# Designed miniproteins, single chains, continued (4): the designs that were tried, part 108

Each design is a single chain, and the fold is of that chain. pLDDT is the mean over its residues in the fold that is shown.

## One batch from the design tools (miniprotein)

Design m15753
Fold by ESMFold2-Fast:
Structure m15753 (fold): chain A 56 residues (1-56)
Amino acid sequence: MEFIIKVKDPRLKVGDKVKLTTTEGEVEGEVVRKLSKDVSLVRTPKDVSPLKVEVL
């Protein structure tokens, strides 16, 4: 099952792999779309609210 979450990070580009740190641990996601220069849509395997985002 896949979820799309909004992430505010100007460093992200479509196709980037990201590591999302959450209260439930770390998950990997992929940037699928940019909504603006600062906001991206990220596909994740879990519905999560990220505490930290790192580009892989």
Scores: mean pLDDT 78

Design m15754
Fold by ESMFold2-Fast:
Structure m15754 (fold): chain A 109 residues (1-109)
Amino acid sequence: ILNNLGVTYSNLGNLYKNEGNLEEAKKAYERAIEILKNTEPTAGILNSLGISYSNLGNLYKDEGNLELAKKAYEQAILIHEEALKIEPTAGNLNSLGITYSNLGNLLLK
């Protein structure tokens, strides 16, 4: 896809998060998730969806919403595992590993 709106919203969420605008970052990630869930599921789309959930999990963690962070990371893991069943890429494996690491760090507190 030449210009995927869902991926663009995920990138916009990252920009808002870097600026410290957590509310707008959350809205952008949620919009990315909504668009990607309604997009034809390719390995790339599922990887982007998983990354968006992982980023939302990081945002919830930063807000102190550990329960919501855990749920977001768990969703990201399931989606990355689905992506790997379609196409086991180094990118998909790396994204899954990062999300597991983030969930593990959350559970150690």
Scores: mean pLDDT 81

Design m15755
Fold by ESMFold2-Fast:
Structure m15755 (fold): chain A 114 residues (1-114)
Amino acid sequence: MEEEKYRELMLGFAKALKDLGYKVAVVTRPDELGRRIRREAEELGIEGLEDTEFAKAEKYDIVVAEPHLSVLAAYIELDLKAPLLIPKIPKNLLEVKDPYAYGYEQAKELYEKL
């Protein structure tokens, strides 16, 4: 349940950035949750990258990443120029009725003025 809501939140966040006109990539680990996030992002017209492909993210305006140490380490070691964004996960994620809308509105509030 929590993984499903987290997936929906990340997708909403990335979609909002795309709708604002940014070239967006989603970077995830090669686990089952990461594969599902990337597949559904690609259905929304957003490129999905594994943490091993992170260097390809330089061609995007914004990179949306899941909060894993491997992803953060790759970002730091590669000295990527694209800003790395990690959606804020609420402590009560399981109580959020629409995680997609939550992520979407979070991204709009942060980046609509950029």
Scores: mean pLDDT 74

Design m15756
Fold by ESMFold2-Fast:
Structure m15756 (fold): chain A 71 residues (1-71)
Amino acid sequence: SAASVLAAEAEGARVIAEARALGASEEEIQTLEDLHRQLIAALRAGDWATANALGRQLRDTFERLRARLLA
């Protein structure tokens, strides 16, 4: 739905901004941006299985990155 896409766009932008603020490398930021772009594409296509997998991968990638940068 449009609401799901809007929510995912906002969350992805927040995650990427937080990673940048924490000092993530450009390569790490590019990985998050690529995952976010793929997630939005899957949501727009109605591919919920792919969207769920990508959303989990984006969250896991960000959480590992955040834990490392805050150590």
Scores: mean pLDDT 85

Design m15757
Fold by ESMFold2-Fast:
Structure m15757 (fold): chain A 76 residues (1-76)
Amino acid sequence: DEHMEKAGEAAHAGDGEAFEKHAKKAIEELRKNKEKVAREVAEELGISLEEARKLVDEGIERAEEQMKKALEAIKK
């Protein structure tokens, strides 16, 4: 994910604005492609599609929380 890579680069550079922009775009793309990502996770892990969807939802929630925490750390 290009936006996650750019978010990481921005975080390393201390650029909170660029980090937030790219992190939000990465989360937005994950939400848009949720079914595709869930199917790929289900196939790779050998789990049900329902379980994979739950993992993707939990992953998105964790990503949003981590983005908030990282943004607060960058602003210090």
Scores: mean pLDDT 76

Design m15758
Fold by ESMFold2-Fast:
Structure m15758 (fold): chain A 83 residues (1-83)
Amino acid sequence: MEERKKRIERLKNMTPEELGAEVSRLLDRRAELERKRPQYIAEGKVDEYNKELKEIDRELRMLANAASGKTVEEILEEYEKLE
């Protein structure tokens, strides 16, 4: 809980350019993971693949919410409901 609140507060203090850079980094990481999907399947690590993908998608949602002008409290409540 506290870690997520601090993360959201950090994101809210970022400039639009910094937020854009974080989004690009996560999208690049997501694309790399998608490219490695056949390897994860061959190694029997589909659950690990899905876990990593969900983590990236959660971070992207947090960035989108921070950029939307929502308060820290609003973003935290949304995040809690999704768990």
Scores: mean pLDDT 76

Design m15759
Fold by ESMFold2-Fast:
Structure m15759 (fold): chain A 71 residues (1-71)
Amino acid sequence: MEEEIRKLITQGIRYSDSDPKKSLELFRRAIRLAKEAGDEQSLEMLRLALAVMLTIGSDVEGYRELLDELA
């Protein structure tokens, strides 16, 4: 589970510039898996990744909405 979530985060970051919609979908999938698994470590990693994406990502509003979902 953690490996799958980590892979989704890495792919989300990779697609952030070339395909923001794909990036957001990958992050949403990672969030869903982490919540379903009760994986607090992955949720913390997602919060950090999304916070960084707010500063360098091409879809700031999309990443903000996902970060709010983790609050």
Scores: mean pLDDT 78

Design m15760
Fold by ESMFold2-Fast:
Structure m15760 (fold): chain A 63 residues (1-63)
Amino acid sequence: MSWDEEIDEVIEKLKKAGKTSEAERIRELRNVADVLRQSGRTELADKYEAEIKEEVERAKKEL
C-alpha cells in the first residue's frame, strides 16, 4: 500500500471508530503539508509529514 493510501485508510478507520477528532487532526496536518509543499516550503512540509507519520502510527496502535 502506498503511504497516501495508508493515511486515507487510517483516517477512514478512525472515523468509523468514532475518533473524529483524531481523524480531523491527521487531515489538517496533511492539508498544511500539501500547502507548504506547493509554496516551496519543503523543510516545513517535511516536518508536518513527520508529524503525520507519528499520528498515523499512534492511530494504528488504537485500531
Scores: mean pLDDT 80

Design m15761
Fold by ESMFold2-Fast:
Structure m15761 (fold): chain A 74 residues (1-74)
Amino acid sequence: SSTLEEAKRVMSELMEMVEKIKKSGKPPSEEEKKKILELLDRGRELLAQLDPADPLVQFFRATLDIVEEWLKKQ
């Protein structure tokens, strides 16, 4: 599915950005927070179009939840 491939790209970009911020030892900037929120929103939109019973979709949903909770603590 082209939607699943786009979801994989969004998840990859999100995780790369989160990892870069964590490696910096600094809190995310306001611009970085905005970009993460945009990626979270896009990820949610893509996952809503996919099979919720798919284990990969469930894994991506859990990853988005973890990133959202991490961002709230910053």
Scores: mean pLDDT 89

Design m15762
Fold by ESMFold2-Fast:
Structure m15762 (fold): chain A 85 residues (1-85)
Amino acid sequence: PSPDLVALEEARKKAEEEYNELIENNGSKEKLLALKEEYEKVAAAAEALLKLAEELGVFGAGEVIAQGILEESKKMIADIDKKLA
């Protein structure tokens, strides 16, 4: 995998771990806002990778993974927004 894809997967895993900890420990609004910002950064990075791949005319397993990360991140952002409302 590309170094960018590896970094993206690591960022996603960290956000997932933080989300699970917040669910178990009754996380604060401040922690939810920080987690939302982290998922927004992950989503932006995934979109950038997919845009670059489209411009280069490449498509493979890495791009499928990036699409999955983008979709998951958008769903998590929506879930956090509901918890903040």
Scores: mean pLDDT 79

Design m15763
Fold by ESMFold2-Fast:
Structure m15763 (fold): chain A 95 residues (1-95)
Amino acid sequence: AAEEMAARVEAIAERLDALADAGVRAPVEPGTGALTFSAAYDARAEGRAKHFLAFVSRDASPEQYRAAADRARAVADAIRAQPDRAIAEGAVVVA
């Protein structure tokens, strides 16, 4: 459901804010050079998966984590405002 996807994207924003507050770099996804957060929806009736990803550089500053959190919240708001469009797009990347 769109609301579940929006809630998961908001959880990514909360995690990014927590990383900014702690000044701590979370483990980087192996081989990518980026910190990856994902929220996924499985449209099983249609046999398709939809996903939302946030990528933050390994060298990201607290300011960059805050900016990524703000962008994730904007994505969650967009999903709630236009759920059919957000679902149809499949993947949303937040940097």
Scores: mean pLDDT 59

Design m15764
Fold by ESMFold2-Fast:
Structure m15764 (fold): chain A 67 residues (1-67)
Amino acid sequence: SPMEELEKLIEKFLGTLEATLSIIPPEELDSLRAQVDQAVEELRQTFNDPEAAEKLRKRAEALIEAA
């Protein structure tokens, strides 16, 4: 189903973000944050699900802040 595909994409995105955060230097965090914002907006437009996009944005921001 489209919702199953969206959930899989979200988990894959967050896993990739977590892996990226483990290897990037701290000075690249602002650039990564901008890339995450762009990816969240693209996901929001593709699936037209602002609630899912906002939840993804909050989870991604929490990962970045924890790094």
Scores: mean pLDDT 80

Design m15765
Fold by ESMFold2-Fast:
Structure m15765 (fold): chain A 78 residues (1-78)
Amino acid sequence: MEEIKKLEEEAKEAERKAIEYEATEGLYQMAAKSLEIGGGEQSEIDAYREKSRAYREKAEELRRRAEELREKARKLKS
């Protein structure tokens, strides 16, 4: 019982963090577009695009982790 609750809480925490990283991804994507429209340096545009991609990858990893934790919790209930 306690083990199941711990896994579900850890999954919820991972999901919350994924949402935060998805929001950060969006901010960097907007920053890159703003620089592109404003005629900013290509190196700065590329840097923001790389940061956006990195946060997307981190969010995807956290969502996968949350699903794995929920699957473990489901198996313990059976």
Scores: mean pLDDT 84

Design m15766
Fold by ESMFold2-Fast:
Structure m15766 (fold): chain A 100 residues (1-100)
Amino acid sequence: SPEEIARRLVEALVERFPELAKYIREDGRLDKDAVVDLISALAGITREEAQKLVDEVDKDGDGWLTPEELLELFRKLAERHPGVRAQLERDLGIPPEALK
């Protein structure tokens, strides 16, 4: 299910970046600023560019991203930065279907 794919994405990110766990709520929602910093670092893009991507998926504007919004974010990231897709699939073990 999309919910299972989103949960697996969060688990893969925490395995690779253990400090991210402190920015994740029990319901799987992630701190928006922590995600902006993560995306900037992962894609090698500016924080300002990462912020624009995060803002496109933050439907509530509440400063937290659901696992499903995070999945949408990674799909947009892979679409706009195709070189990052291979890195995410290989280095983080994110399933290809999550990024298509």
Scores: mean pLDDT 78

Design m15767
Fold by ESMFold2-Fast:
Structure m15767 (fold): chain A 52 residues (1-52)
Amino acid sequence: DEALEKFIERLKKNIENVKKTMNKTSANYFIDKYNELLKRIEEGKKLIEEKE
């Protein structure tokens, strides 16, 4: 859980950096990719909760 929390925090930081450093088109592309990854993490957590 600690490693997963640090990973999520890093993803959120990357989203903020992308917003500050990239144009809207490039920023939206990477933000969509990060959001898709966050969604997969959330789905994985739900599957683990169902087993425990």
Scores: mean pLDDT 74

Design m15768
Fold by ESMFold2-Fast:
Structure m15768 (fold): chain A 91 residues (1-91)
Amino acid sequence: NARLEAEIARLQADSALLNELVDKYMKEAEKKSEEIRKKDPENAEQKRLEVFREAYQKAADEVAKLNPASAPLAQDYAESLIRREEERVKA
């Protein structure tokens, strides 16, 4: 079914874009986290989590703006990355 194949290809393209934006904003978040650690090392871990939450949410929002049909995919991925960071802090 050509329609289903086209939908799969579209989801794969949107997933690739989401990964690219996540990588971009994650690098920005790492830079901000390093600056925070230098200025306020005692609170750096708490603020790092907040900065990464903002970065992942920003990536999801960008994908949702470009393709609203992919908003649930982008949001689920961002939430999974945020949960991974939360578990890392709790461990």
Scores: mean pLDDT 78

Design m15769
Fold by ESMFold2-Fast:
Structure m15769 (fold): chain A 65 residues (1-65)
Amino acid sequence: MEVTREAALNILGAALSFVGARIVSREGDRLVVEIEKDTPQIRKEVAILEEGLRALGAELEVIKS
């Protein structure tokens, strides 16, 4: 059950979708997501997932609808 960097990025992307962020694009090591609802709960969950992505050497870009 070895997780590659790419698989870990996919898991974090799925988690972002679960918390209400829509994946818009992936540009190399940058994941772009759109948040339809800017709530404190969603912001906290996105921030936790952003730290996970940063630990993998990837960047999260958040845009709002």
Scores: mean pLDDT 73

Design m15770
Fold by ESMFold2-Fast:
Structure m15770 (fold): chain A 108 residues (1-108)
Amino acid sequence: GLHLALNEIERMLVEEKELEESVEEISRVLGISKREAIELLLEAVELYLEGIRMLEEGKEPPSPLMALIVDRIKRILKELGWSLEELKEKLEEIKEELEELLEELEEE
Protein backbone atom coordinates (compact mmCIF):
# COMPACT_ATOMS: atom_id res chain seq x y z
CA GLY A 1 0.00 0.00 0.00
CA LEU A 2 2.60 2.57 1.06
CA HIS A 3 4.77 2.14 -2.08
CA LEU A 4 1.69 2.73 -4.26
CA ALA A 5 0.94 5.95 -2.31
CA LEU A 6 4.58 7.12 -2.65
CA ASN A 7 4.35 6.46 -6.41
CA GLU A 8 1.05 8.41 -6.69
CA ILE A 9 2.64 11.45 -4.97
CA GLU A 10 5.44 11.24 -7.58
CA ARG A 11 2.82 11.09 -10.37
CA MET A 12 1.05 14.17 -8.95
CA LEU A 13 4.39 16.04 -9.02
CA VAL A 14 5.89 14.77 -12.32
CA GLU A 15 2.76 14.05 -14.44
CA GLU A 16 0.55 16.76 -12.83
CA LYS A 17 -1.99 14.03 -11.97
CA GLU A 18 -5.02 15.40 -10.09
CA LEU A 19 -5.18 14.57 -6.36
CA GLU A 20 -8.74 13.16 -6.64
CA GLU A 21 -7.59 10.73 -9.37
CA SER A 22 -4.76 9.47 -7.11
CA VAL A 23 -7.20 8.98 -4.19
CA GLU A 24 -9.61 7.07 -6.50
CA GLU A 25 -6.81 4.85 -7.89
CA ILE A 26 -5.44 3.92 -4.44
CA SER A 27 -8.98 3.21 -3.14
CA ARG A 28 -9.72 1.00 -6.19
CA VAL A 29 -6.37 -0.85 -6.40
CA LEU A 30 -6.15 -1.62 -2.65
CA GLY A 31 -9.93 -2.10 -2.09
CA ILE A 32 -9.96 0.47 0.73
CA SER A 33 -12.22 3.44 1.55
CA LYS A 34 -11.62 6.98 0.23
CA ARG A 35 -10.76 8.00 3.82
CA GLU A 36 -8.16 5.22 4.13
CA ALA A 37 -6.69 6.18 0.70
CA ILE A 38 -6.35 9.84 1.82
CA GLU A 39 -4.74 8.73 5.13
CA LEU A 40 -2.25 6.56 3.18
CA LEU A 41 -1.38 9.49 0.87
CA LEU A 42 -0.88 11.72 3.95
CA GLU A 43 1.53 9.10 5.37
CA ALA A 44 3.44 9.12 2.03
CA VAL A 45 3.64 12.96 2.02
CA GLU A 46 4.93 12.97 5.64
CA LEU A 47 7.66 10.47 4.67
CA TYR A 48 8.74 12.70 1.75
CA LEU A 49 8.77 15.78 4.05
CA GLU A 50 10.91 13.88 6.60
CA GLY A 51 13.31 12.85 3.80
CA ILE A 52 13.59 16.51 2.74
CA ARG A 53 14.37 17.52 6.36
CA MET A 54 17.13 14.88 6.47
CA LEU A 55 18.63 16.18 3.20
CA GLU A 56 18.48 19.80 4.46
CA GLU A 57 20.29 18.76 7.69
CA GLY A 58 22.85 16.53 5.88
CA LYS A 59 21.80 13.53 8.00
CA GLU A 60 22.19 9.87 7.02
CA PRO A 61 18.87 8.00 6.59
CA PRO A 62 18.25 5.86 9.73
CA SER A 63 16.42 3.02 7.90
CA PRO A 64 16.22 1.26 4.49
CA LEU A 65 12.78 2.87 3.98
CA MET A 66 14.15 6.39 4.59
CA ALA A 67 17.10 5.63 2.28
CA LEU A 68 14.57 4.76 -0.47
CA ILE A 69 12.60 7.96 0.27
CA VAL A 70 15.77 10.09 0.03
CA ASP A 71 16.68 8.40 -3.30
CA ARG A 72 13.12 9.07 -4.61
CA ILE A 73 13.42 12.75 -3.60
CA LYS A 74 16.76 13.07 -5.44
CA ARG A 75 15.22 11.54 -8.60
CA ILE A 76 12.15 13.83 -8.43
CA LEU A 77 14.36 16.94 -7.99
CA LYS A 78 16.53 15.90 -10.96
CA GLU A 79 13.51 15.14 -13.20
CA LEU A 80 11.66 18.40 -12.40
CA GLY A 81 14.76 20.64 -12.09
CA TRP A 82 13.35 21.91 -8.77
CA SER A 83 15.09 23.07 -5.61
CA LEU A 84 14.53 21.19 -2.35
CA GLU A 85 12.53 24.23 -1.11
CA GLU A 86 10.22 24.17 -4.19
CA LEU A 87 9.53 20.45 -3.69
CA LYS A 88 8.86 21.04 0.04
CA GLU A 89 6.38 23.85 -0.75
CA LYS A 90 4.49 21.66 -3.27
CA LEU A 91 4.36 18.70 -0.84
CA GLU A 92 3.01 21.02 1.91
CA GLU A 93 0.28 22.18 -0.55
CA ILE A 94 -0.65 18.53 -1.30
CA LYS A 95 -0.72 17.79 2.45
CA GLU A 96 -3.08 20.74 3.08
CA GLU A 97 -5.41 19.63 0.23
CA LEU A 98 -5.49 16.05 1.59
CA GLU A 99 -6.21 17.27 5.16
CA GLU A 100 -9.03 19.49 3.81
CA LEU A 101 -10.59 16.52 1.93
CA LEU A 102 -10.38 14.38 5.08
CA GLU A 103 -12.14 17.09 7.17
CA GLU A 104 -14.87 17.43 4.50
CA LEU A 105 -15.55 13.67 4.78
CA GLU A 106 -15.94 14.09 8.60
CA GLU A 107 -18.38 17.05 8.20
CA GLU A 108 -20.66 15.20 5.72
Scores: mean pLDDT 85

Design m15771
Fold by ESMFold2-Fast:
Structure m15771 (fold): chain A 119 residues (1-119)
Amino acid sequence: MQELYEEIEELMEELKDEDPEKRKEAAEELGEIVKREGYKLTSLVLSRIAGALIEALKDEDPEVRKAAAEALGTLAEVAGDQLSDGVKELIRKALEPLLKDEDEEVRRAAERALKALEK
């Protein structure tokens, strides 16, 4: 558990890396951790992950925005019941602009994440 929290903190820091490939990989790995281990995480840790991924939705690289949207979709599917209505509303508002994103894969990822959030 302690090692898992340290890994999550490192990945949230890597979302701010200068290398877009590293930012993309960090978003993808956060999504995988939530998928496998989200049930073990506190609502506070899940909310912090959501906040970091919400910022990554504004990334200049479409691959990073896509990965962040997919990770938020996973968070909504796996741990939606552990998120406050306020956090879910922040995720929804952050994803809505991506429905008009210039990249088709980003738009598709945002649509899937919003559908997951509504369940």
Scores: mean pLDDT 88

Design m15772
Fold by ESMFold2-Fast:
Structure m15772 (fold): chain A 90 residues (1-90)
Amino acid sequence: MELTPEEVFGVPAKLDEEGQKLIEEGKKTGDKQKIIEGLQLQIEAIQLTLAFLQPLQQASPSPELQARIDALQQRLAELQKKIEEIKKAL
């Protein structure tokens, strides 16, 4: 099935928002597991966005689109590192 623009933009936005809420709740309660779950939702949001943007970059290359992809890949790596650091502290 083809993803609609609403599904492509709406689902990542909801995952990022839900992830942020879990991170904030985990910080308030000292629940490291909730923080990990929130970070995982933010990672999923980025992965869904990249899955949409990468084919567009291949079809119609743009410096602006490449910069956005690069920024998302950097953020993805930073979030993965945060999860590993929290897991080591469990």
Scores: mean pLDDT 80

Design m15773
Fold by ESMFold2-Fast:
Structure m15773 (fold): chain A 100 residues (1-100)
Amino acid sequence: KVKEAAENLRKAAELLRQAAEKSTDPQVRSDLERMAKRAEELAKMAESGDPEKVEQARIEAVILAGTLSVGARLEKDPEVAELLRQASGYLAEAANILEA
């Protein structure tokens, strides 16, 4: 369901904001805040009812999930790393729902 995918995207955005708040690196914080904002935009695209926007949201959710999975492995702070892993999982789930 498109609504369920949007909820997963918004949950990912929330987790990314939490990761940004815990990050001590200003560049990492800025990057995570930008990713959170994009995840919220993807949720709106998923809810648009426009097949092209829904497909773009699916593709970008897959890319962002992969980026965060890599980021989690490179992150030295275990609490931030765990938030990135969880956000990646929600983005991957949203993409799976949008594929159906």
Scores: mean pLDDT 88

Design m15774
Fold by ESMFold2-Fast:
Structure m15774 (fold): chain A 86 residues (1-86)
Amino acid sequence: SEKLLEKALEAYRQGDYDKAIQLGTQSLLSTPRSDTKLRSKGMSVISGASIKKGDYILAMQWESMARKLAPDDEEVRAFLNEARKA
């Protein structure tokens, strides 16, 4: 859900990357498969948090899925670029 995604982003901003992954995953599980934009955002949060934890393999997998669902989403693209910049 969007509310779970907002909580995941807040956890990410606070540096709680484990909680961000947990809440991002819960957001994905509660989001319809047809809502590709919201699902892509959830996947990007999990990917970004995985980058911050140093789990680059997991981060790459989630980024790939996010970009396939929303290839033209500038918000997803900007978030992932920011996560990689340190």
Scores: mean pLDDT 81

Design m15775
Fold by ESMFold2-Fast:
Structure m15775 (fold): chain A 82 residues (1-82)
Amino acid sequence: MDELTNEINELLDKLRKSKNPEVLKKLEELIKEAEKKQEELKKIYEADPEGSKEELERLALEGEEEIKERLKELLKLDEELS
């Protein structure tokens, strides 16, 4: 399993334990944005299943990297509010 995925899971676990409602709301919004990105990737796959494999892997990796960065920003905000 990709190291990036493991880091995202650890960040999610820490954020879910937050007592700050604003941080939890932003986390929920980020999850919804991630779901939208997955839906876009599904459309790319359906349009060109053979040609899209490498592009989908790159887009998924870039998306995970963006999610990780946003999760780190939320953790920093949680620490500032605590």
Scores: mean pLDDT 76

Design m15776
Fold by ESMFold2-Fast:
Structure m15776 (fold): chain A 80 residues (1-80)
Amino acid sequence: SLTPEEQAELRELLREIGEKLLEFVKAMDAGDYETAIKILEDTIKELKERLPSLSPEIQAVAENIIATLEEMLKRAKELL
């Protein structure tokens, strides 16, 4: 189970990712697929750069999120 500190770290991580996904959805709705792709690429890059500084439990969650975002990126690129 997560410590209170790890829970706070996870909440902050999910909040930041949620904000990025909202911008991604806005770009997709506007038909701006190039901007949507850039948002996903930048988010994946930022998460990968942060991985070594995260606790092991949060690292596992972040790795799963990265895998999901990479799948979304592949599908979004098919729209170009």
Scores: mean pLDDT 87

Design m15777
Fold by ESMFold2-Fast:
Structure m15777 (fold): chain A 61 residues (1-61)
Amino acid sequence: MSVEEELERRTAEILARITDPKTASFVRALAEHMKRLARQGKLTREQVLNALRTLEKDVAS
């Protein structure tokens, strides 16, 4: 799976857990920003996955 595909899949899973529209909008904006940076080679796969893990923990708490 590419970094972009994994980011999209993980973001969809996180968004499914969010009921607050403002939080959902923030998460979508953050995911689009990370996708853009990864596409430009400014973020590594590991950096993207670490950011997603942090976001998952924050949403699950």
Scores: mean pLDDT 77

Design m15778
Fold by ESMFold2-Fast:
Structure m15778 (fold): chain A 86 residues (1-86)
Amino acid sequence: SMDPSIQELIDELEEKSKIPLEILLKDLPVPLEKRLEEAEKIRKELLKKLEEVKPLVPSQFDQFFEDFKKKFEKEFEETKKKVEEK
């Protein structure tokens, strides 16, 4: 079984990954351009956090983090495209 502290880090990353997508999808009284800027900022911070977490876990989880990063980046780009297309 996974170490509980590693599981907590993964759970935190998964929850944080929802934030930039929610910013893009919410109907806010803020111009789309500003929402895109804020979502990109949070996305960049999340990717930096992911790189900081990688050395704290056994290398056997490297593939999990690479897959997580690819999935997150794909979902972000697809959501951004949908919002820009309305």
Scores: mean pLDDT 77

Design m15779
Fold by ESMFold2-Fast:
Parts: structure tokens; C-alpha cells; sequence
Structure m15779 (fold): chain A 92 residues (1-92)
């Protein structure tokens, strides 16, 4: 079962993958995942920290989906994680 921090990280990763890392603010991520920006900052020190956490959670969730016989879900989660990781590398 994912913790609240892990759920926020995974949902934020989806937002980043969809909108682009450089084109998304912490406020826009918070609004999209349904938390206050203050709550987001209480779990993550920066947008980079949030993005890295999102990649980690999505990759672990992809492996769990694969083990549970859900290869389509696994592939989708892996693709989102790869997109976020690539965007983070381009912004560093």
C-alpha cells in the first residue's frame, strides 16, 4: 500500500510528464494533485526532489503491476517514469 507521500509523488510525476518539468510550477502540481502547495513543500524540499521521488514510486509501482499480471499498466507507469527522468536530466 502506498503512503500519502508516495501517492503525492506518483500523481505529481504524471503531471510533470504531461505538462513538462520546466513548464510546471509547484503550485500547478499541488492544484492538479489536490493538495496545498504548503503540503507539497512539507514532503519535498524542491521540484527536483519531488520529480525524483515520482520516478522512484512509478518504477516500483510498474514492477508491482508486472508481478500482478498487469503488463499494460506496468508499461504505462514505466513510460511515465522514463519521461519524467528524461525531463529532469534536461533541466539539470
Amino acid sequence: MLSRRERIAASSGVVIATRGYDNTTMQQIADSVGVSVGTLYSYFSSKDDLGQAGVDVLRRSSQVALQNGRPGTSQLLQNIADTVQQQLQQSQ
Scores: mean pLDDT 86

Design m15780
Fold by ESMFold2-Fast:
Structure m15780 (fold): chain A 100 residues (1-100)
Amino acid sequence: MDKVKKLLEEAEKLVDESRRYAELADEYSREGDYEKAKEEYEKAEKLSEETSRKSFEATDLMEQTDPSESRKVTSRMTGLTIDSIGNTVHAELSVRKTEE
């Protein structure tokens, strides 16, 4: 159980960081700084991938150790994954606004 809790806490921190990078990408995009916006987008995308991996591992562990609680872990995992994807999509759209 401690490992599942740590994975979810790590995933939550990654989502918070990806949101911050998405906000920076949008800010740089508004300033017309394509290179900086792209760098922040790439950081958000990497964090999104890590979030998905940790969420999957947490769900798999819960299924093996406590299937009755797996629904709660799956629900939380789904929320974190959606938030993470939303952050990277927002950052990507911001970068595209500076491209010709």
Scores: mean pLDDT 78

Design m15781
Fold by ESMFold2-Fast:
Structure m15781 (fold): chain A 99 residues (1-99)
Amino acid sequence: AEAVREAVVRALEELRRRVEAVVSPEAAKIFTKGVDEAIKAARDRSLSAREAVRQALELVQKAVDEASKVSTDEERKAILAAVREALQGLEPLLRELLL
């Protein structure tokens, strides 16, 4: 249970750094705020690991949607590619936890 939360947090911290490096300051601020909220949800001990991870993924999707509104087409592609890479790395853990 702990190991899944920590894996998700590490993936989100890396996602945050990758996106911040490749998008405008405005898009970066919106995206990093949303990812920080997702990290907080993943660490929330009042939630089961399944609930925490599910809320974190919903918050990442919201961060993508909000940052996309102020992003260029190339920045949107970069954000989506980084999110897909992070989720693919977590896929075995997410399948066992959420399915």
Scores: mean pLDDT 85

Design m15782
Fold by ESMFold2-Fast:
Structure m15782 (fold): chain A 63 residues (1-63)
Amino acid sequence: SPEEYAERARKAALAGDPQGAAETVREIMEKGDEEGAWLAVQAMADSGNPEVTRAAARAAVEG
């Protein structure tokens, strides 16, 4: 669900894990859930980690 994706994204951001963040967003995009992918990117942006947010946004654009 979109809420579960946001929670996964938040955990990746807090852990400082750009690869985990990108993989989470890619997984959402592969399921065809564009709204969930952008909600995940937004959650990462709210965490204040620019490296994680950038990796997630890049995965969303590539999907």
Scores: mean pLDDT 76

Design m15783
Fold by ESMFold2-Fast:
Parts: C-alpha cells; structure tokens; sequence
Structure m15783 (fold): chain A 97 residues (1-97)
C-alpha cells in the first residue's frame, strides 16, 4: 500500500527532525547534525540550498549565542525550531494528508 509506505516515511522524517532539534539544543558535533540533515534530505528530496538553511538554523541553535544575533534573527531561529517540532509531531500523528 502506497499510503502505508508514505506513513512510514513521514514517521521516520518526524523522528529525524526531532533528533536534529535535540542534537542542536544539546550542542552535539556538526558531523552528527550534518548526518541528520542528509538523512532528512534523502527521505524528503531537499535541495542543496534547503539543506544549507537547515544546517545554518541548527548551528544558530547550537551556539546559543543570542548576544551576537539580531533579536529578529534569534526569534526566527526559535520559531523555526518550534515549527520543526510541531511539523514532526503532526507527521508522527498522521495528521498530514
């Protein structure tokens, strides 16, 4: 069933997105963060530009150096992290069509 395959893929993407956010928040090494992004890209078909944006977001979360960030950029990174967590939860719950 194509629907079952899509559901399993969505669940795996959700799990990887949660792992990515947790790894960034814990200050894990860039190599681990890059591996998680590559796994997400392999499942979702992300472009090189989209992978770079995820890596930049993860680096900003990891560094936690909000003093050197424009408050608007800091808020964007926090909103992106929250959006990724909510999206991952929605995928895991099967709420996405």
Amino acid sequence: SEAKENQEKAKKVAELLLELVEAALKGEEEEKIEKLIEEIAKLTGLSEEEKELLLQAAKLIKEKDLSDLDIEKANEVEQLAHAMIEFAKALKEGKLV
Scores: mean pLDDT 65

Design m15784
Fold by ESMFold2-Fast:
Structure m15784 (fold): chain A 73 residues (1-73)
Amino acid sequence: LLEELIREYERGVELSKDDPLLLAKELEGLGDLLEKAGKYEEAAKYYREAAEVAPEEEKPALQKKAEEAAKKA
């Protein structure tokens, strides 16, 4: 169930607050699930948050995902 997957990723975000790489991965995953659910505004928010904590090389891809999701909202 999509709702349960979103809940699992939210739990992952809470548990990953002390690990920036894992936190970025969980935030991106949550964004991906929200985009599949048609929640583009929320997806864009989480992609931006993932970009903030991600390594420099990952930031452009996450920023692009956030912009694309925001355009669909």
Scores: mean pLDDT 79

Design m15785
Fold by ESMFold2-Fast:
Structure m15785 (fold): chain A 83 residues (1-83)
Amino acid sequence: MEEVLKEKEKAYEQWIKDSRERNRRKARELIDEGLAQGKSPEEIVKELLKAGIHPDIIIEVARERGLNDLVEAAEKYKKELEK
């Protein structure tokens, strides 16, 4: 029973990683959509946050794509939300 619980904990960690990857894909999609619509970095970050995507995921995706303005906007919103 205890071993089964530990296996479920590892499966939960995998589910978190899979959920993070799904959120990263969603973030890329919304970033592409926002950029295509001419939205500001701040507007794109707000849309991502409204969609339930964590600021850290937004920062990672923006950084991977070299979108420095989006990284700065996401970091600024993260700080504002933590106030």
Scores: mean pLDDT 76

Design m15786
Fold by ESMFold2-Fast:
Parts: C-alpha cells; structure tokens; sequence
Structure m15786 (fold): chain A 95 residues (1-95)
C-alpha cells in the first residue's frame, strides 16, 4: 500500500459518503436519511480502505473490480464504483 494516514483514510471515506448522498438511487437515499447509518457506513468504508492500503494498489483495484462484478444490487454496485473512484484518485495523488 501507499501508507495512507488515518486522516487521509477519513477524508476518502467522507468523499465516498458525500458522493452516495448525491445519489438518485432510492435505496441509498433511504439508508442515508438515518445519521446512525451514515456514521456506520463511514466507519465501514474507512476500515475497508485501510485493508485495501495493505495491498499493492493494482491488487486492491482488482479486488474492487471483482466486488463490483459480484454486486447483488444496483445500490451495492454504485457504492463500490464510488469507492473505487475515490481510492484510485487518492492513489494517483500520492504518486
């Protein structure tokens, strides 16, 4: 991994949550209306980003592509695509 700090991981998680809050998907919108769900999702995303940062960036992106391909709902797929985009942008910014 690139050794993202806790603050960098939190900023990435905040970017993912903000992008999800802008979603037109009714399942995502309903889920994020609860502040407790937003907080839990942010912590889950931050934890996932930390795990991804233990891998080489190419391997982490491949795992995200596999997760997107195996997503059971459109909401899950959209969330994973946003996560991949934010992670990929952060990887490029740290080169």
Amino acid sequence: GLGFSDAELEAMADRVVAALEASSNPEIRAFLEDPANRAALKEQIKGLLRKLDTLPAEEALKLLDEAIANALTEADREALEILKRVFEEAVESKK
Scores: mean pLDDT 85

